# Designed miniproteins, single chains, continued (4): the designs that were tried, part 87

Each design is a single chain, and the fold is of that chain. pLDDT is the mean over its residues in the fold that is shown.

## One batch from the design tools (miniprotein)

Design m15024
Fold by ESMFold2-Fast:
Structure m15024 (fold): chain A 81 residues (1-81)
Amino acid sequence: MGFKKIMDAVKEARKRLEELLAEAQKNPSVAEGARRVYDETLKKMSEAVAEGVKKGNTEEAIKKIQEILDEGERRFRELLA
């Protein structure tokens, strides 16, 4: 058990990343960089989910997903600066 909580966390994080990507893509000069940040962040979240399921630690997996989202948001802010 706990898989649903991990997937709910991923769903909310993905929604936030999609909002950030859509905003960044309004500027053509950063659109390619924004897509790369989005893709890399999703890949890291996918890896964190797989590791969390393997280890059976739901709380650690959710924390790692949040850390990955926070880093992704920072990278989007740097692109828009």
Scores: mean pLDDT 82

Design m15025
Fold by ESMFold2-Fast:
Structure m15025 (fold): chain A 61 residues (1-61)
Amino acid sequence: SSRQQQLLDLVQQANKAARQGDEQKALQLVDELARLGGLTPADKQVMRDHFTDMARQSKQE
C-alpha cells in the first residue's frame, strides 16, 4: 500500500477515536501519523492539541 493511503487511514482512525472521546487512542494514532508523515515536533504538537480538544469536547457532549 502507498504511504499516502496509510496516512489517510491513520487520520480517519484518529478522528474516529477522538469523536468517541478516546483521547489516549487518538493521541497514539497522531504520534504514528507524525512519525510516518515526517512532521516537525511543532506540527505534531498542534495536531496533538487539536485531537485532545476534540476528544474532551466529545466526552462533554
Scores: mean pLDDT 82

Design m15026
Fold by ESMFold2-Fast:
Structure m15026 (fold): chain A 94 residues (1-94)
Amino acid sequence: MSRLEQLQQLLAEKVAELAKLLDEEERERVNSLMAQILAAIRARDVATLRALAAELSELVDEAAKKNPEKREELQELQTQIDALVAVMEALLRE
């Protein structure tokens, strides 16, 4: 498995963990964003990947405001997702 494939798998796992903390409607939005993120990675479209990652971060912030008891766990997972996206952006520029 390539480094990029390993990072894609890890990203999918972290997003799946995040989705478990969300309601049904928020989960559908996250799944849609993840499909678009994977498409941007395949297209090597760093600008689109960055925009989609920002949209995911906004969704997580909204979810944390609705459920303050889940805020710390949501923020920790989002931090991990942001770190993975940053590494993938660097690899896609090479």
Scores: mean pLDDT 85

Design m15027
Fold by ESMFold2-Fast:
Structure m15027 (fold): chain A 63 residues (1-63)
Amino acid sequence: GREEAIAAVQRATGATREGAEAIVEMGEKGDDRGVRAAVGSGARDNGGTEEEMEEAIRAAIAA
């Protein structure tokens, strides 16, 4: 669900709730490329794992 997607994005990227909501909204609108780019960049900068990044991308796209 949406709340689970927000939590997964925050875990992977260290984003604020507002930042994670913006990424999830990209997924809800079908912007899969935007989701992958934002989560990938945030996870790299925050030291998120590959598994956390992949979970966040899947959750945001499925929301």
Scores: mean pLDDT 85

Design m15028
Fold by ESMFold2-Fast:
Structure m15028 (fold): chain A 80 residues (1-80)
Amino acid sequence: SEEELEKLQKELEFKKSLSEEEKELLRRIAVLESAKGILKAALDFERELGDEETAEELEKQIKEIEEEIERLKKELEKLL
């Protein structure tokens, strides 16, 4: 509990040292990573049901999100 609090405080101090642009890119990446996780869970569910059409559409959406995450990571690397 206390160790977890110290880790969160160190992360907060690090985040305070970032520029507004770096923070915005990190927020956008976090949102996309979350969306990817949700879509992957949905994909696993549809694969269990044998719905190949829905699974293919979800795979496409996941790939598009992965490509956007990689673009944002490259933009973040240019700022760091």
Scores: mean pLDDT 82

Design m15029
Fold by ESMFold2-Fast:
Structure m15029 (fold): chain A 81 residues (1-81)
Amino acid sequence: SVEEVRAELEKMRASFEALVADIAATEADPARARRQIEAQLRYLEREMEELAKSLSPESRAVVREFLEEVRRWAAAQIARL
């Protein structure tokens, strides 16, 4: 269902946000931190896009919206490095 897809995407987002926070806290070099965050974002984007291919049009729209939100959040985190 759409609700089950949203719940799974929220878990993926929480894991990604925790990882980004850890990178920002532990990586002293902002350039390396940026590259690590960008690499994790690319991985997440590919996983979400692959998930979307097997879903209904309604669920695909939810994944697309979620991916745009995650991209904006990640860009804001990188800008603060």
Scores: mean pLDDT 86

Design m15030
Fold by ESMFold2-Fast:
Structure m15030 (fold): chain A 89 residues (1-89)
Amino acid sequence: EKNKVLLDLAAIVGMAELEIEQRENPVPMTPEGQKKLEEWKKEVLSKIPYVVENIDVVDLSDEELEAMAEVLEKAGLDELAEALRKKLE
């Protein structure tokens, strides 16, 4: 379960980083590619409640938690970012 939470968290952070990159440096995509990307984003976002519920099993360093929280906040994923920041106490 711990490994699943960490993998789901990594997928969410990776998706957030990709969204920020696409916003700042947009790469042309086909309409088909855009639809597949949107479907993948929805699937990844559906994992957020599970990660938030199991946040206590995440044993990353304070530096890693802070870095992830900043990326999530920049992408507008405030609920998960707050859950990570709460672990820094």
Scores: mean pLDDT 80

Design m15031
Fold by ESMFold2-Fast:
Structure m15031 (fold): chain A 55 residues (1-55)
Amino acid sequence: MTLDELAAISEYAAPPARKALEETRKTQSRGVADTNAAKMAAKAIKEYEAELAAK
Protein backbone atom coordinates (compact mmCIF):
# COMPACT_ATOMS: atom_id res chain seq x y z
CA MET A 1 0.00 0.00 0.00
CA THR A 2 1.29 3.47 -0.90
CA LEU A 3 0.73 6.87 0.69
CA ASP A 4 -1.07 7.90 -2.50
CA GLU A 5 -3.57 5.10 -1.91
CA LEU A 6 -3.96 6.21 1.71
CA ALA A 7 -4.61 9.78 0.60
CA ALA A 8 -7.26 8.63 -1.90
CA ILE A 9 -9.02 6.53 0.74
CA SER A 10 -8.94 9.46 3.18
CA GLU A 11 -11.09 11.49 0.77
CA TYR A 12 -14.02 9.08 1.20
CA ALA A 13 -13.37 7.51 4.59
CA ALA A 14 -15.79 7.37 7.48
CA PRO A 15 -14.35 8.18 10.93
CA PRO A 16 -13.52 4.53 11.84
CA ALA A 17 -11.78 4.04 8.50
CA ARG A 18 -9.87 7.30 8.94
CA LYS A 19 -8.56 6.07 12.30
CA ALA A 20 -7.26 2.89 10.67
CA LEU A 21 -5.84 4.93 7.78
CA GLU A 22 -3.94 7.21 10.15
CA GLU A 23 -2.40 4.26 12.01
CA THR A 24 -1.33 2.72 8.70
CA ARG A 25 0.09 6.05 7.54
CA LYS A 26 2.25 6.33 10.68
CA THR A 27 3.53 2.79 10.15
CA GLN A 28 4.32 3.43 6.47
CA SER A 29 6.06 6.75 7.14
CA ARG A 30 8.16 5.20 9.91
CA GLY A 31 9.17 2.30 7.65
CA VAL A 32 10.15 4.34 4.60
CA ALA A 33 11.40 7.61 6.08
CA ASP A 34 14.63 8.08 4.15
CA THR A 35 14.03 8.00 0.40
CA ASN A 36 13.09 10.41 -2.36
CA ALA A 37 9.82 8.51 -2.74
CA ALA A 38 9.14 8.90 0.98
CA LYS A 39 9.65 12.69 0.74
CA MET A 40 7.22 12.95 -2.17
CA ALA A 41 4.67 10.74 -0.41
CA ALA A 42 4.94 12.77 2.81
CA LYS A 43 4.44 15.98 0.82
CA ALA A 44 1.35 14.52 -0.88
CA ILE A 45 -0.24 13.34 2.37
CA LYS A 46 0.43 16.69 4.08
CA GLU A 47 -1.15 18.55 1.15
CA TYR A 48 -4.14 16.23 1.33
CA GLU A 49 -4.50 16.71 5.08
CA ALA A 50 -4.36 20.49 4.57
CA GLU A 51 -7.01 20.22 1.84
CA LEU A 52 -9.30 18.25 4.16
CA ALA A 53 -8.77 20.76 6.98
CA ALA A 54 -9.58 23.65 4.63
CA LYS A 55 -12.82 22.06 3.49
Scores: mean pLDDT 57

Design m15032
Fold by ESMFold2-Fast:
Parts: structure tokens; C-alpha cells; sequence
Structure m15032 (fold): chain A 90 residues (1-90)
């Protein structure tokens, strides 16, 4: 049987991949690209350290990025993945 930590890792990996992909796709918009890289960095740290606080911080940053219409759906999805991972790591 899978531990909640294994499920949290899968969610963090998915969020990290989406954030990295978004940073690459939005390279022409330095503000959005920098924001997406910040989310990716926080998600990577949460994954390495199994850190609830870092996962929640990354979720907040992703939620803030949802103000940009070009990435609003992806940013909301990333925030939801990170919020769920944080719950599982508790």
C-alpha cells in the first residue's frame, strides 16, 4: 500500500513539471517566466525536503500567477496540486 508521502511526491513532481513548462513557454514574458521559475524552485525544494511550508508557499505563488489570463488555468491547476501535496505531507 502506498504511503501518503508517495502520493504527495507524484503531485509535487506534476506541479514542478507544469511550472517548468510554463516558464519555458512564457519566456517571452519575463514577469510570468520569473514567477513560474519561482514556483518551480519552491516545488523542487518541497519535493526534496518533504516540506509542507515550502509546498504551501509554492501554492500561494502559483495562485498569484492565476491573475495572468494567458496561464490562469495552468496556474490554478499547479496551485491545486501543491495544496493537495501539502495536505498529504501533514
Amino acid sequence: MEEKREEARRLLEEALRLARETAERMAHDPEIAAGARGVATAAEQALKLEDVSMARQAAGAARALSRHPEIAETARRVAELLEEAARLLE
Scores: mean pLDDT 85

Design m15033
Fold by ESMFold2-Fast:
Structure m15033 (fold): chain A 98 residues (1-98)
Amino acid sequence: KEKELKAIQLINETALEVSEAVRAGDIEKAEDIYKRTKEELKSIVDEETYNILNAILDETLKRVKEYAEKGDVEKALQAIENGAIRAIMEIHLLNLKK
């Protein structure tokens, strides 16, 4: 379905943009990217899906900040990837249930 594909595409684009910000040491930009993504998701997905994705993105950002503060860029990048994979899996699962 088009809306599910748009949400998946947005999550993938977000992961790439946040990864570039983290590699540049710009954690504030990474936070801004996630805020923008959450606002865009509100217009694409239903409230139930939005609440799940919002929680995943918030958890991902928290882990990214924790690893970045320790100078562990590789683990921060892995947290971004894991968050994106989890978000995409939830989109697929919710679409299958409806």
Scores: mean pLDDT 85

Design m15034
Fold by ESMFold2-Fast:
Structure m15034 (fold): chain A 68 residues (1-68)
Amino acid sequence: ELSEAQVKELKELIEEMKKRGIISDNEAQILLDMIDRGRSNEAAISLLIMARRKGDEETAKRVKALLE
């Protein structure tokens, strides 16, 4: 489980990736729903996988830091 500060940063990363067009509105909503259900660690892992698959190395690095 991520802390409140880590969850806030994770939500900011999700919104940033959505704003940059790397993930869709639907993909962002799925991740936000995971967080709202108390599954913040799972949401972070999912975002990490998405970032890696889409070649967003900066976001992948930042998400990995939240999990470590």
Scores: mean pLDDT 83

Design m15035
Fold by ESMFold2-Fast:
Structure m15035 (fold): chain A 78 residues (1-78)
Amino acid sequence: SPAALSAGIGAAYGANEGGRDSGAFTGSVAQHEAAKGSVEDGWKGGYLAGQMSHDAGPGEASARAGLEGGKVAAEIAK
């Protein structure tokens, strides 16, 4: 769904920030494309996933955050 995509984008941005790597570039793109509410929920999930996965590197952290953000968006869309 569009909400799941928006949450996934927000989660990817949050993972970059939570992993202590500046995701400013990715974050600016996500903010322009996503609905505010879905992005906020996805960002929270991504930030948490990034904190848990900071040793795994940006690719794995972003993928995990995207999955978690998508799950959050799916629950919201029900």
Scores: mean pLDDT 50

Design m15036
Fold by ESMFold2-Fast:
Structure m15036 (fold): chain A 74 residues (1-74)
Amino acid sequence: SVDDVIAEFTERFSVLLGRKAEAEKAGDEEGVAAVDKEIVRLLRETIDELRRAGAPDDLIAGFERLLRELERET
């Protein structure tokens, strides 16, 4: 379901944010870049799963905006 996709995204995203924070604390620029790439992949995967689940266009657009923002910042 759409709710299950969002729940799994939220759990995985929290783990990645924790890894990014740890890499930033260590001054590991390559590690930060690697985690940012994983976050971008997670967002792309989540968008595809939401489309398959028949999520509303507005919800998908929200994730697409987040993806564009992160790709610009990375």
Scores: mean pLDDT 85

Design m15037
Fold by ESMFold2-Fast:
Structure m15037 (fold): chain A 91 residues (1-91)
Amino acid sequence: DLTEEQRKLIIEALKKAGYADRAEELAKLVTPVMLQQLSIEQVVELVKKLYDHLQSRGISVEQALKERDPLLVRLRRLLLEGRVEEALNLQ
């Protein structure tokens, strides 16, 4: 889980990127491993892509997190393995 300071940083970055209306929801998709492996700008881009994927399938962020959606599981594995380019090109 993100620290409160990390969460605030991500929410502000999402707002600046034009996602103010969805910043809280998109921030729920951010993991500590993303912040360890990626820049803030890359995290914002990746989380937007993940959200778009979930929305295209009619899946809420809450459902994806609770049910350990395969897309989120695959992304976490790629980042833990240092496969940053593959993680960023997940779509």
Scores: mean pLDDT 81

Design m15038
Fold by ESMFold2-Fast:
Structure m15038 (fold): chain A 56 residues (1-56)
Amino acid sequence: SRADIARRIQRLQQMIDRFRRQKQQAMAAGDSDTAARVQSYIAQYQQRLSQLQQQY
């Protein structure tokens, strides 16, 4: 249902926001390896979000 898709979209948006904060913290600490890994997670979740938004 559209309500189920909307809840999945909201969850993905929340996860992306958390990863963005983690990336900012890693960058501030000079931890480029962690920042790069977290950026990969952001990219994966953004792709899933785009796919779900197309279905909504």
Scores: mean pLDDT 87

Design m15039
Fold by ESMFold2-Fast:
Structure m15039 (fold): chain A 87 residues (1-87)
Amino acid sequence: SAEELMEEAQRKMEEAERYGKEGDGEKAAEEGKKGYELGKKGYEEAKKEGDGVRAAASGILGVGSAVTGGIAAKKAGDEEGAREALS
């Protein structure tokens, strides 16, 4: 259901944030991508049900997951690049 997809997307966003905080940009990006896909599926299911509120929430969770993972991955990559440049 849209509710189940939204709940899973939220868990993936939280995992992406956790990995990002720990400096694991690769895992943060992976979980963020999973959250985005789940949020997208939740959005489509909610649209079929005519539930605009759940559709909006699913979309926000999906985008949030992707952004969280992307920022963490970029930050980790920039830090690796900086270390390589100083080597």
Scores: mean pLDDT 70

Design m15040
Fold by ESMFold2-Fast:
Structure m15040 (fold): chain A 75 residues (1-75)
Amino acid sequence: SMRDQAYQRATEIIRQLLPSVPLSEAIDQAVRELVAQGVDPSVAREAAIRAAGELGPVPDQQQAQQLAQQQKQQD
């Protein structure tokens, strides 16, 4: 399906970018690349967000978990 194909392409793009750029920038670049290849913008965004979620947080994973834990303790 178009969503599965877009997801696979987004995963490849984000995987290549993540060592060099923040996750948000990788998502934006994946969306632009997919749209340039003829993917619908809504499908491209969904695919990029899904791929980013699956690849997980990059080197600052511990800091992201620390912030999430602090928010839970406030509740």
Scores: mean pLDDT 71

Design m15041
Fold by ESMFold2-Fast:
Structure m15041 (fold): chain A 87 residues (1-87)
Amino acid sequence: MVEYSEEEKAALRAVAELVAAAARALEARGVPSLSPEEEEAFLLAAARVAVEHGAPELLALVEEAAAELEAQGKRALAARLRELLAA
């Protein structure tokens, strides 16, 4: 497995938390800053980084993102995020 320094792990957690919070804040405002394709690509890339890292906190953020996507009717994208969690 790829091993990260303590500082790198903290930075990855902070980035993942910020990304999840920003996505929720934008959705709550109803002001999309990304196209649907860009949003999907961005979320999948962030989810892959979180899964590769394996920290429980990051895995929880991916699951929360999947649940929010499901609530929005984006069930296929939510399923893809959960597939990454199951891998």
Scores: mean pLDDT 65

Design m15042
Fold by ESMFold2-Fast:
Structure m15042 (fold): chain A 87 residues (1-87)
Amino acid sequence: SHMSELLSQLLSLLGEIVRALKENDEEAFERAKARLEELLASQPALRAQVLALIDRMREAAKAGDEETFEALVRELEGLLARAVAQA
């Protein structure tokens, strides 16, 4: 379904963001973030919440706070799944 495909695309991009942050690959991070923003362009409130969580994930990665990083990844996965299910 369209909703299942959208969720898969969003989770795939989140996986790319997680990988880029762990590898300190700024170019890969910005590319994946831009694609995620594009997919969420029609939902500005959700886009803002997702971007805020990604910014917090970036801060945690830079600080070496693995526990906070993994918790934020799980929170973002849950937010995306709930948002897609409610659309």
Scores: mean pLDDT 86

Design m15043
Fold by ESMFold2-Fast:
Structure m15043 (fold): chain A 66 residues (1-66)
Amino acid sequence: MTLEETLKDVRDGVIRLLKARGLTEQAEEIENIEDLEEAVKKGTSLLADAFGPENRAAAQALAAQL
């Protein structure tokens, strides 16, 4: 595969994961980025925010209610 095809596959994977989490607006934002490298970079940043900090914030909120 070319570098372009590889970046497109990674971008499509990121979009799929964002949609699976219900982050449809974020997925659409990534789909609108024409530069594949920028799309991948932005998408991976959004995934880190969605999976890492979201889980931490939810856990802390639950702990604060106990």
Scores: mean pLDDT 69

Design m15044
Fold by ESMFold2-Fast:
Structure m15044 (fold): chain A 80 residues (1-80)
Amino acid sequence: GEELAARARAAYEAGDHEAFREYARRLAELMARASEAEQEALARRLEPVLEAAIAAGDEEAIRALQEMIALAAELRAAAA
């Protein structure tokens, strides 16, 4: 989980929004299957990216993170 979060952050810092969205999608799938503690750890790892995106007004990155959270919730609900 942490490696994917680190890759997502690196893609964001490089300005690669396409790679960022792909890593965010993979993180959503992982979060849907992860324990609550693992989900919290991943969220903390991504919080600096969200803060940076908000500060920069990067609507594409913010939307990717919102879609990641929504997809994780949908996949988790479907598994219940």
Scores: mean pLDDT 80

Design m15045
Fold by ESMFold2-Fast:
Structure m15045 (fold): chain A 59 residues (1-59)
Amino acid sequence: MTKDEAIERLSEAIQRDPSFAPAALQAIGLINTDEEEGIRKAEEVVAEVDAALARKAAE
């Protein structure tokens, strides 16, 4: 995943669940100082949002 892809996916995740905005902003900030760590954190945040939405959809 590229830096731009990570930021795009985080933005989409926040739009789907705004409660994850603080974690997503932290990941974006981390990308600017440590790109590899920031991308990894972004993947974790996106996965957590996807899991939360799947749980809600599954009842």
Scores: mean pLDDT 77

Design m15046
Fold by ESMFold2-Fast:
Structure m15046 (fold): chain A 103 residues (1-103)
Amino acid sequence: DELLREAEEAIRRGSEIDSEATRLVLDPSSSIDDLKKMKKRTEEMSKRLEEVGRRLLTEAPNTPEVAVKFSAVGITSAGLTASALLLDKKAAKLEAQKAKELA
């Protein structure tokens, strides 16, 4: 099934982006610009996973394999959402620190 292969690729790419986001959150040298760019990537990937999940429910056969892929898509999307929130939190902290240094 081509849609199952597309779902596998989306899960793989989402996990890769989530790992990169986590590294930026933990990197003390990450810039506000890098954090904001990474947040956009997590949001774009989350939208792709949402569309893949929709297609699995509406276009794919009702099989155990589809159910497993749909679950994995949901878990990956949730992870990206959490990473986006952590990127926002770190960017806000750095912006607040910069504002204090300019006051």
Scores: mean pLDDT 86

Design m15047
Fold by ESMFold2-Fast:
Structure m15047 (fold): chain A 92 residues (1-92)
Amino acid sequence: SMLEQIREEAETGVYVIQAVVSRKALETIGDTSITVEEIGEAAGDLEKSKELADRGLKRIDENKDKSDEVGKRNKKLYEELTEELERKKKLE
């Protein structure tokens, strides 16, 4: 969840910077003292942060898939044990 937030924030930041660079190319009135080069460098840093977050999320997803498989196996075992217990109660 924290890595997902970091990824989303980094992705949003890259998108915003790309939009600003695109608008700068249109000679937007009221441009700040920030240069296109400085904006590009910041976008590069955010892209690296996004890549690192994506790698972290991939590891979490892989671990979640394994946890879900274990969960399904445990649920099936619990259901089988419950059925066996009920069958033994009926045999009295």
Scores: mean pLDDT 62

Design m15048
Fold by ESMFold2-Fast:
Structure m15048 (fold): chain A 102 residues (1-102)
Amino acid sequence: SFEEELRERLLEVTSEEETEILLEAFLELMSKHPDGLISKEDAKELFKEVFPFLSDEEIEEILNKYANSNNELDYNSFIEALVEAARRERERAEEARRELLS
């Protein structure tokens, strides 16, 4: 299932706690888009909410990489975008934490 695939891939790049948060967000978004296409706008809103250390520009860059010509992401493309964003979020969060403790 998309849920199992996303869980396994997120666990490779982020914490178990963050994985469950992102998985819940994905499942909620899937229920809103049962046709299998998520608008780039809806994906961007969710990414802004769940990835506080990513800039608007970085989120836009990630989503544009995986979006189709209609500015939509299918579930597979959305999973790829979510995993890349989670990886970048973890790196930014760890860097910010180190700066505050220095």
Scores: mean pLDDT 82

Design m15049
Fold by ESMFold2-Fast:
Structure m15049 (fold): chain A 99 residues (1-99)
Amino acid sequence: SENVKLLEEMGKQVLDYVSTIKNKELKDEAEARVKKLTKEAIEQSKGKSPQEVIDILKKMAALLAAEMNFLGYKYKENVDPVLNKISEAVLETAEKIRK
Protein backbone atom coordinates (compact mmCIF):
# COMPACT_ATOMS: atom_id res chain seq x y z
CA SER A 1 0.00 0.00 0.00
CA GLU A 2 1.01 3.67 -0.34
CA ASN A 3 1.08 3.98 3.47
CA VAL A 4 3.47 1.00 3.81
CA LYS A 5 5.80 2.65 1.26
CA LEU A 6 5.70 5.94 3.24
CA LEU A 7 6.59 4.07 6.46
CA GLU A 8 9.47 2.26 4.67
CA GLU A 9 10.80 5.61 3.36
CA MET A 10 10.50 7.13 6.86
CA GLY A 11 12.35 4.12 8.35
CA LYS A 12 15.26 4.68 5.94
CA GLN A 13 15.41 8.41 6.87
CA VAL A 14 15.40 7.55 10.60
CA LEU A 15 18.22 5.00 10.11
CA ASP A 16 20.24 7.68 8.24
CA TYR A 17 19.83 10.07 11.21
CA VAL A 18 20.80 7.35 13.72
CA SER A 19 23.88 6.48 11.57
CA THR A 20 25.30 9.97 12.43
CA ILE A 21 25.67 9.01 16.13
CA LYS A 22 29.41 9.05 16.98
CA ASN A 23 29.25 6.53 19.87
CA LYS A 24 29.40 3.18 18.02
CA GLU A 25 27.72 1.07 20.75
CA LEU A 26 24.84 3.56 21.14
CA LYS A 27 24.51 3.77 17.32
CA ASP A 28 24.40 -0.05 16.93
CA GLU A 29 21.75 -0.45 19.69
CA ALA A 30 19.72 2.48 18.31
CA GLU A 31 19.82 1.03 14.75
CA ALA A 32 18.57 -2.34 16.08
CA ARG A 33 15.68 -0.64 17.93
CA VAL A 34 14.74 1.48 14.88
CA LYS A 35 14.74 -1.61 12.62
CA LYS A 36 12.59 -3.61 15.08
CA LEU A 37 10.05 -0.84 15.78
CA THR A 38 9.68 0.25 12.13
CA LYS A 39 9.27 -3.39 10.99
CA GLU A 40 6.54 -3.92 13.63
CA ALA A 41 4.79 -0.66 12.64
CA ILE A 42 4.88 -1.62 8.92
CA GLU A 43 3.41 -5.09 9.61
CA GLN A 44 0.69 -3.64 11.90
CA SER A 45 -0.17 -1.01 9.24
CA LYS A 46 -1.08 -3.52 6.49
CA GLY A 47 -4.79 -3.26 5.63
CA LYS A 48 -5.34 -0.40 8.10
CA SER A 49 -7.08 2.96 7.51
CA PRO A 50 -4.97 6.16 7.35
CA GLN A 51 -6.03 7.16 10.90
CA GLU A 52 -5.14 3.69 12.27
CA VAL A 53 -1.71 3.91 10.57
CA ILE A 54 -1.15 7.38 12.14
CA ASP A 55 -2.06 5.91 15.57
CA ILE A 56 0.43 3.04 14.99
CA LEU A 57 3.07 5.61 13.94
CA LYS A 58 2.46 7.69 17.12
CA LYS A 59 2.89 4.59 19.34
CA MET A 60 6.06 3.58 17.47
CA ALA A 61 7.47 7.14 17.82
CA ALA A 62 6.76 7.21 21.59
CA LEU A 63 8.47 3.81 22.10
CA LEU A 64 11.47 4.86 19.99
CA ALA A 65 11.83 8.15 21.93
CA ALA A 66 11.76 6.26 25.26
CA GLU A 67 14.35 3.72 24.02
CA MET A 68 16.64 6.46 22.60
CA ASN A 69 16.44 8.51 25.83
CA PHE A 70 17.38 5.39 27.82
CA LEU A 71 20.37 4.78 25.49
CA GLY A 72 21.43 8.44 25.91
CA TYR A 73 21.32 7.95 29.69
CA LYS A 74 23.15 4.57 29.51
CA TYR A 75 26.01 5.87 27.29
CA LYS A 76 26.03 9.45 28.73
CA GLU A 77 25.38 11.00 25.30
CA ASN A 78 23.01 13.80 24.23
CA VAL A 79 20.52 12.16 21.80
CA ASP A 80 18.23 15.25 21.49
CA PRO A 81 19.57 16.38 18.05
CA VAL A 82 18.87 12.93 16.55
CA LEU A 83 15.47 12.67 18.33
CA ASN A 84 14.44 16.08 16.93
CA LYS A 85 15.20 14.90 13.35
CA ILE A 86 13.32 11.63 13.97
CA SER A 87 10.32 13.61 15.31
CA GLU A 88 10.32 15.80 12.17
CA ALA A 89 10.41 12.71 9.89
CA VAL A 90 7.51 11.12 11.83
CA LEU A 91 5.39 14.30 11.64
CA GLU A 92 6.06 14.72 7.88
CA THR A 93 5.11 11.06 7.29
CA ALA A 94 1.88 11.45 9.33
CA GLU A 95 0.90 14.50 7.20
CA LYS A 96 1.54 12.53 3.97
CA ILE A 97 -0.67 9.68 5.26
CA ARG A 98 -3.43 12.10 6.40
CA LYS A 99 -3.67 14.02 3.04
Scores: mean pLDDT 88

Design m15050
Fold by ESMFold2-Fast:
Structure m15050 (fold): chain A 100 residues (1-100)
Amino acid sequence: MEEVEALKLVAREFLRMAGLTEEDGDKLKSKIQKLLLKILQASDEEIPPLVEDFLNTSSEEEREEFATMLLELARALENEEVVEAVRSYLESLGVEVPEI
C-alpha cells in the first residue's frame, strides 16, 4: 500500500470515529487532529510536506502522540497493510514509533 493512501485511510477513520465530517474543522482541538483533516483534504503531492512541517514544528511529545494516534487508527481499520505502511512512513521520517 502507498504511504499517502494509508495516511488518507487513517484520517478518514479518525473523522468517522470522532463523529465528525470534513466540514467540522472548527471542532478539532488538537494540532494532530487538524493535521489529519488537512491530510484528507490535501492532494497526494501536498501530504508529505504537510507531515514534514508538522514534525519540524512539533515537540518530541507531539511527534510521539502523532505516531501513536496514527498506529491506533490504522489498527482500528483491521488492515495490516495500512499499519505497515504507516509504521514504515514514520520510521522513514525519523519518528520514534511506539511498540503497539
Scores: mean pLDDT 76

Design m15051
Fold by ESMFold2-Fast:
Structure m15051 (fold): chain A 65 residues (1-65)
Amino acid sequence: STEEFVARVERNRENIAEVLRMLLPDPARASLEEVAAVLSQLSGASREAALAAAKVIMRYVRELE
């Protein structure tokens, strides 16, 4: 479900932020669509679940700067 995927991403936010820094040239300035595409490609999650998770992870990534 979308809720379970978002919760899993939030629990693993430090590791996911690190992966995004490896895959994206500027993760803090990346669009939600770019982050969602990465999450979907790596996990097989639906676009809806990936977009919801991207919103949560991007808040965390921006806080680290």
Scores: mean pLDDT 80

Design m15052
Fold by ESMFold2-Fast:
Structure m15052 (fold): chain A 83 residues (1-83)
Amino acid sequence: MPLSEEEKKRLQELLKKAKENNLVPLLLVFYGLSETLEELEELLELLLNGDKESVIEKVRERGKKLGIDEGVIKEIEEAIEKL
């Protein structure tokens, strides 16, 4: 995804927040699942606020839409629940 300079700065801020919370691997997974930077920001914000159920629901919906293997989706869900 080609990003604007403003979007690159926003992504760098998201990466910094993820590093501070040991969430970098999940941020990369969310980046692969998201169609827009706004979706990525929403997922990280929900996760940082402790709304794991909403994050898991969105991961499941996006994974199904993209045709991702159910076993992979389950591993992502388990990684979120273990936070």
Scores: mean pLDDT 79

Design m15053
Fold by ESMFold2-Fast:
Structure m15053 (fold): chain A 82 residues (1-82)
Amino acid sequence: SAMAQLQLELIRLAREYVLTGDEAAGRRAEELYAQLSPEDQQRLAELEERIGDEVGAEARKNNWSPEEALQLFFERLEEAVA
């Protein structure tokens, strides 16, 4: 759906911003987030929390770096939305 594609693009831009500090990518992600309905914003926030908790637990058990944990977080978030 068009909404699923918008969410996927948003997540990819957020990943670029977090990993590279590209402020243009961050600004574009904010613009796309503002286009989501309040219900879709809430669903995305709930998904981020769940995946964040799961990745955080795995990172602690496996002694992953913050960079490794962030990469897996965004990978799983993209998979969940696609």
Scores: mean pLDDT 86

Design m15054
Fold by ESMFold2-Fast:
Structure m15054 (fold): chain A 94 residues (1-94)
Amino acid sequence: SMEEEYEKLKEKLLESARTLLAVLDEYAATSSPEAVAVVLAHAIAELRRLVAQLRKELPESYVRELLEAVAKLARSAGTPQGQTLADELDALAA
């Protein structure tokens, strides 16, 4: 069903977000703040492109729910990079 396809997409996006947060956390521990900022900026740019594509394929209500779910996950990481991602996701959902 359409609902089942949406739930699968949501789970895949949450898994991808968990992976990204783990990579950013490792990079923050092993690299310069400037290098982390560059990687985070690229991740945010890619996220904006993905959201624009999703808005062409899904109702706005579904896109907003996905952004809210990913923002909640990013915020739950308790890291500065997670908070930055959550803030960008909140701005995209507004």
Scores: mean pLDDT 82

Design m15055
Fold by ESMFold2-Fast:
Structure m15055 (fold): chain A 86 residues (1-86)
Amino acid sequence: GPSEDEMKAGELFIRAVGMARGGAPIDTVKEILKKGIEYGVKAGIPADTLRASIRTAMGLAEGRSGDKEKAKKAEEELLKHLDELL
């Protein structure tokens, strides 16, 4: 079965997407995704899969909030954080 780190990454990504769809603040979604990325890298999840998860959640948060600039900045910060972990 999946490792504890894989399960934790999956749980955090599902939570981030659900919260983004629900209209949670961009910063809240960003914090959850940041933790999901850390577990995902530790679990050996491919970087492109992690980038897709970031784009999906931030795209949803942008659409719900209408704050394109804040969503873009959060996405850039998350992608940078991922690159620093690789």
Scores: mean pLDDT 88

Design m15056
Fold by ESMFold2-Fast:
Structure m15056 (fold): chain A 69 residues (1-69)
Amino acid sequence: MKIIIETEDGKKYEVEGETVLDAVREAISKYKLPIPTSVEFAGKRLTTEEELKATKVKDNDVIKLIIEG
């Protein structure tokens, strides 16, 4: 599935994945993005690897990476 990763600077990156965790991991590996402290998806803030792994994505979903610190 085609998923859009958005970073805090407003840039968008296309990745593939079945879960939020898969999409985030591909974005980090493919685009060499920093590891996020949390993500925003569908109006929810996901913070744990278990939450990311449990959350399924659909084509053209947008995941926002949050870097805190």
Scores: mean pLDDT 81

Design m15057
Fold by ESMFold2-Fast:
Structure m15057 (fold): chain A 76 residues (1-76)
Amino acid sequence: SLERIQALRAAAEGARRMADGLDEKRRQLRDQAAQSTPDQAKVLQQHADKLDAAAEEARRVYAALEAEARALEAAL
């Protein structure tokens, strides 16, 4: 249905925005780490790495939702 395709595309856009927000936070943490003590930098880098992993997962969700929307559109 068109409504289902629209809902999937909206959810995909939400996942893409989430990934972009996580990338921005990761960049800020890495910038802060560059200006921190070595011990503080380690903690900030670990946090940034976790945000990087979360952003990659959000991109995978985006790709999966877009693929589902395309498959449904092709079946119309």
Scores: mean pLDDT 89

Design m15058
Fold by ESMFold2-Fast:
Structure m15058 (fold): chain A 85 residues (1-85)
Amino acid sequence: NEEIEKARKAIEEGKFQSAQIHLTIALDKGEDATEELIELAKKAMDKGDLTSVAFASGSLVKYGLDTSDLPEWAVRVGRRVVAAS
C-alpha cells in the first residue's frame, strides 16, 4: 500500500504530522497499520511528542488493534482520546 509506505518513510524521518496524514488515509481504506502506529508511538515518545503519541495510541484503540508493545500510560492516553471523540 502506497500510503503505508509513505507513512513508514515519514516515521523514519521524524515527520510525524506527515505520518499521521498517510496513516489516516490507510486506516480509512481498511489497511492494517498496526506496526506503523506502534513505531510512530515509540518514536514520538522518544521525542516527547505527546500529540503524535495520542494519535497513534488512539488509532490503535479505536480500530481494536494490539497495544501490548506500548506502555500503560500511552494506552490510557489513547483510550481518553477515543472516549472524548
Scores: mean pLDDT 86

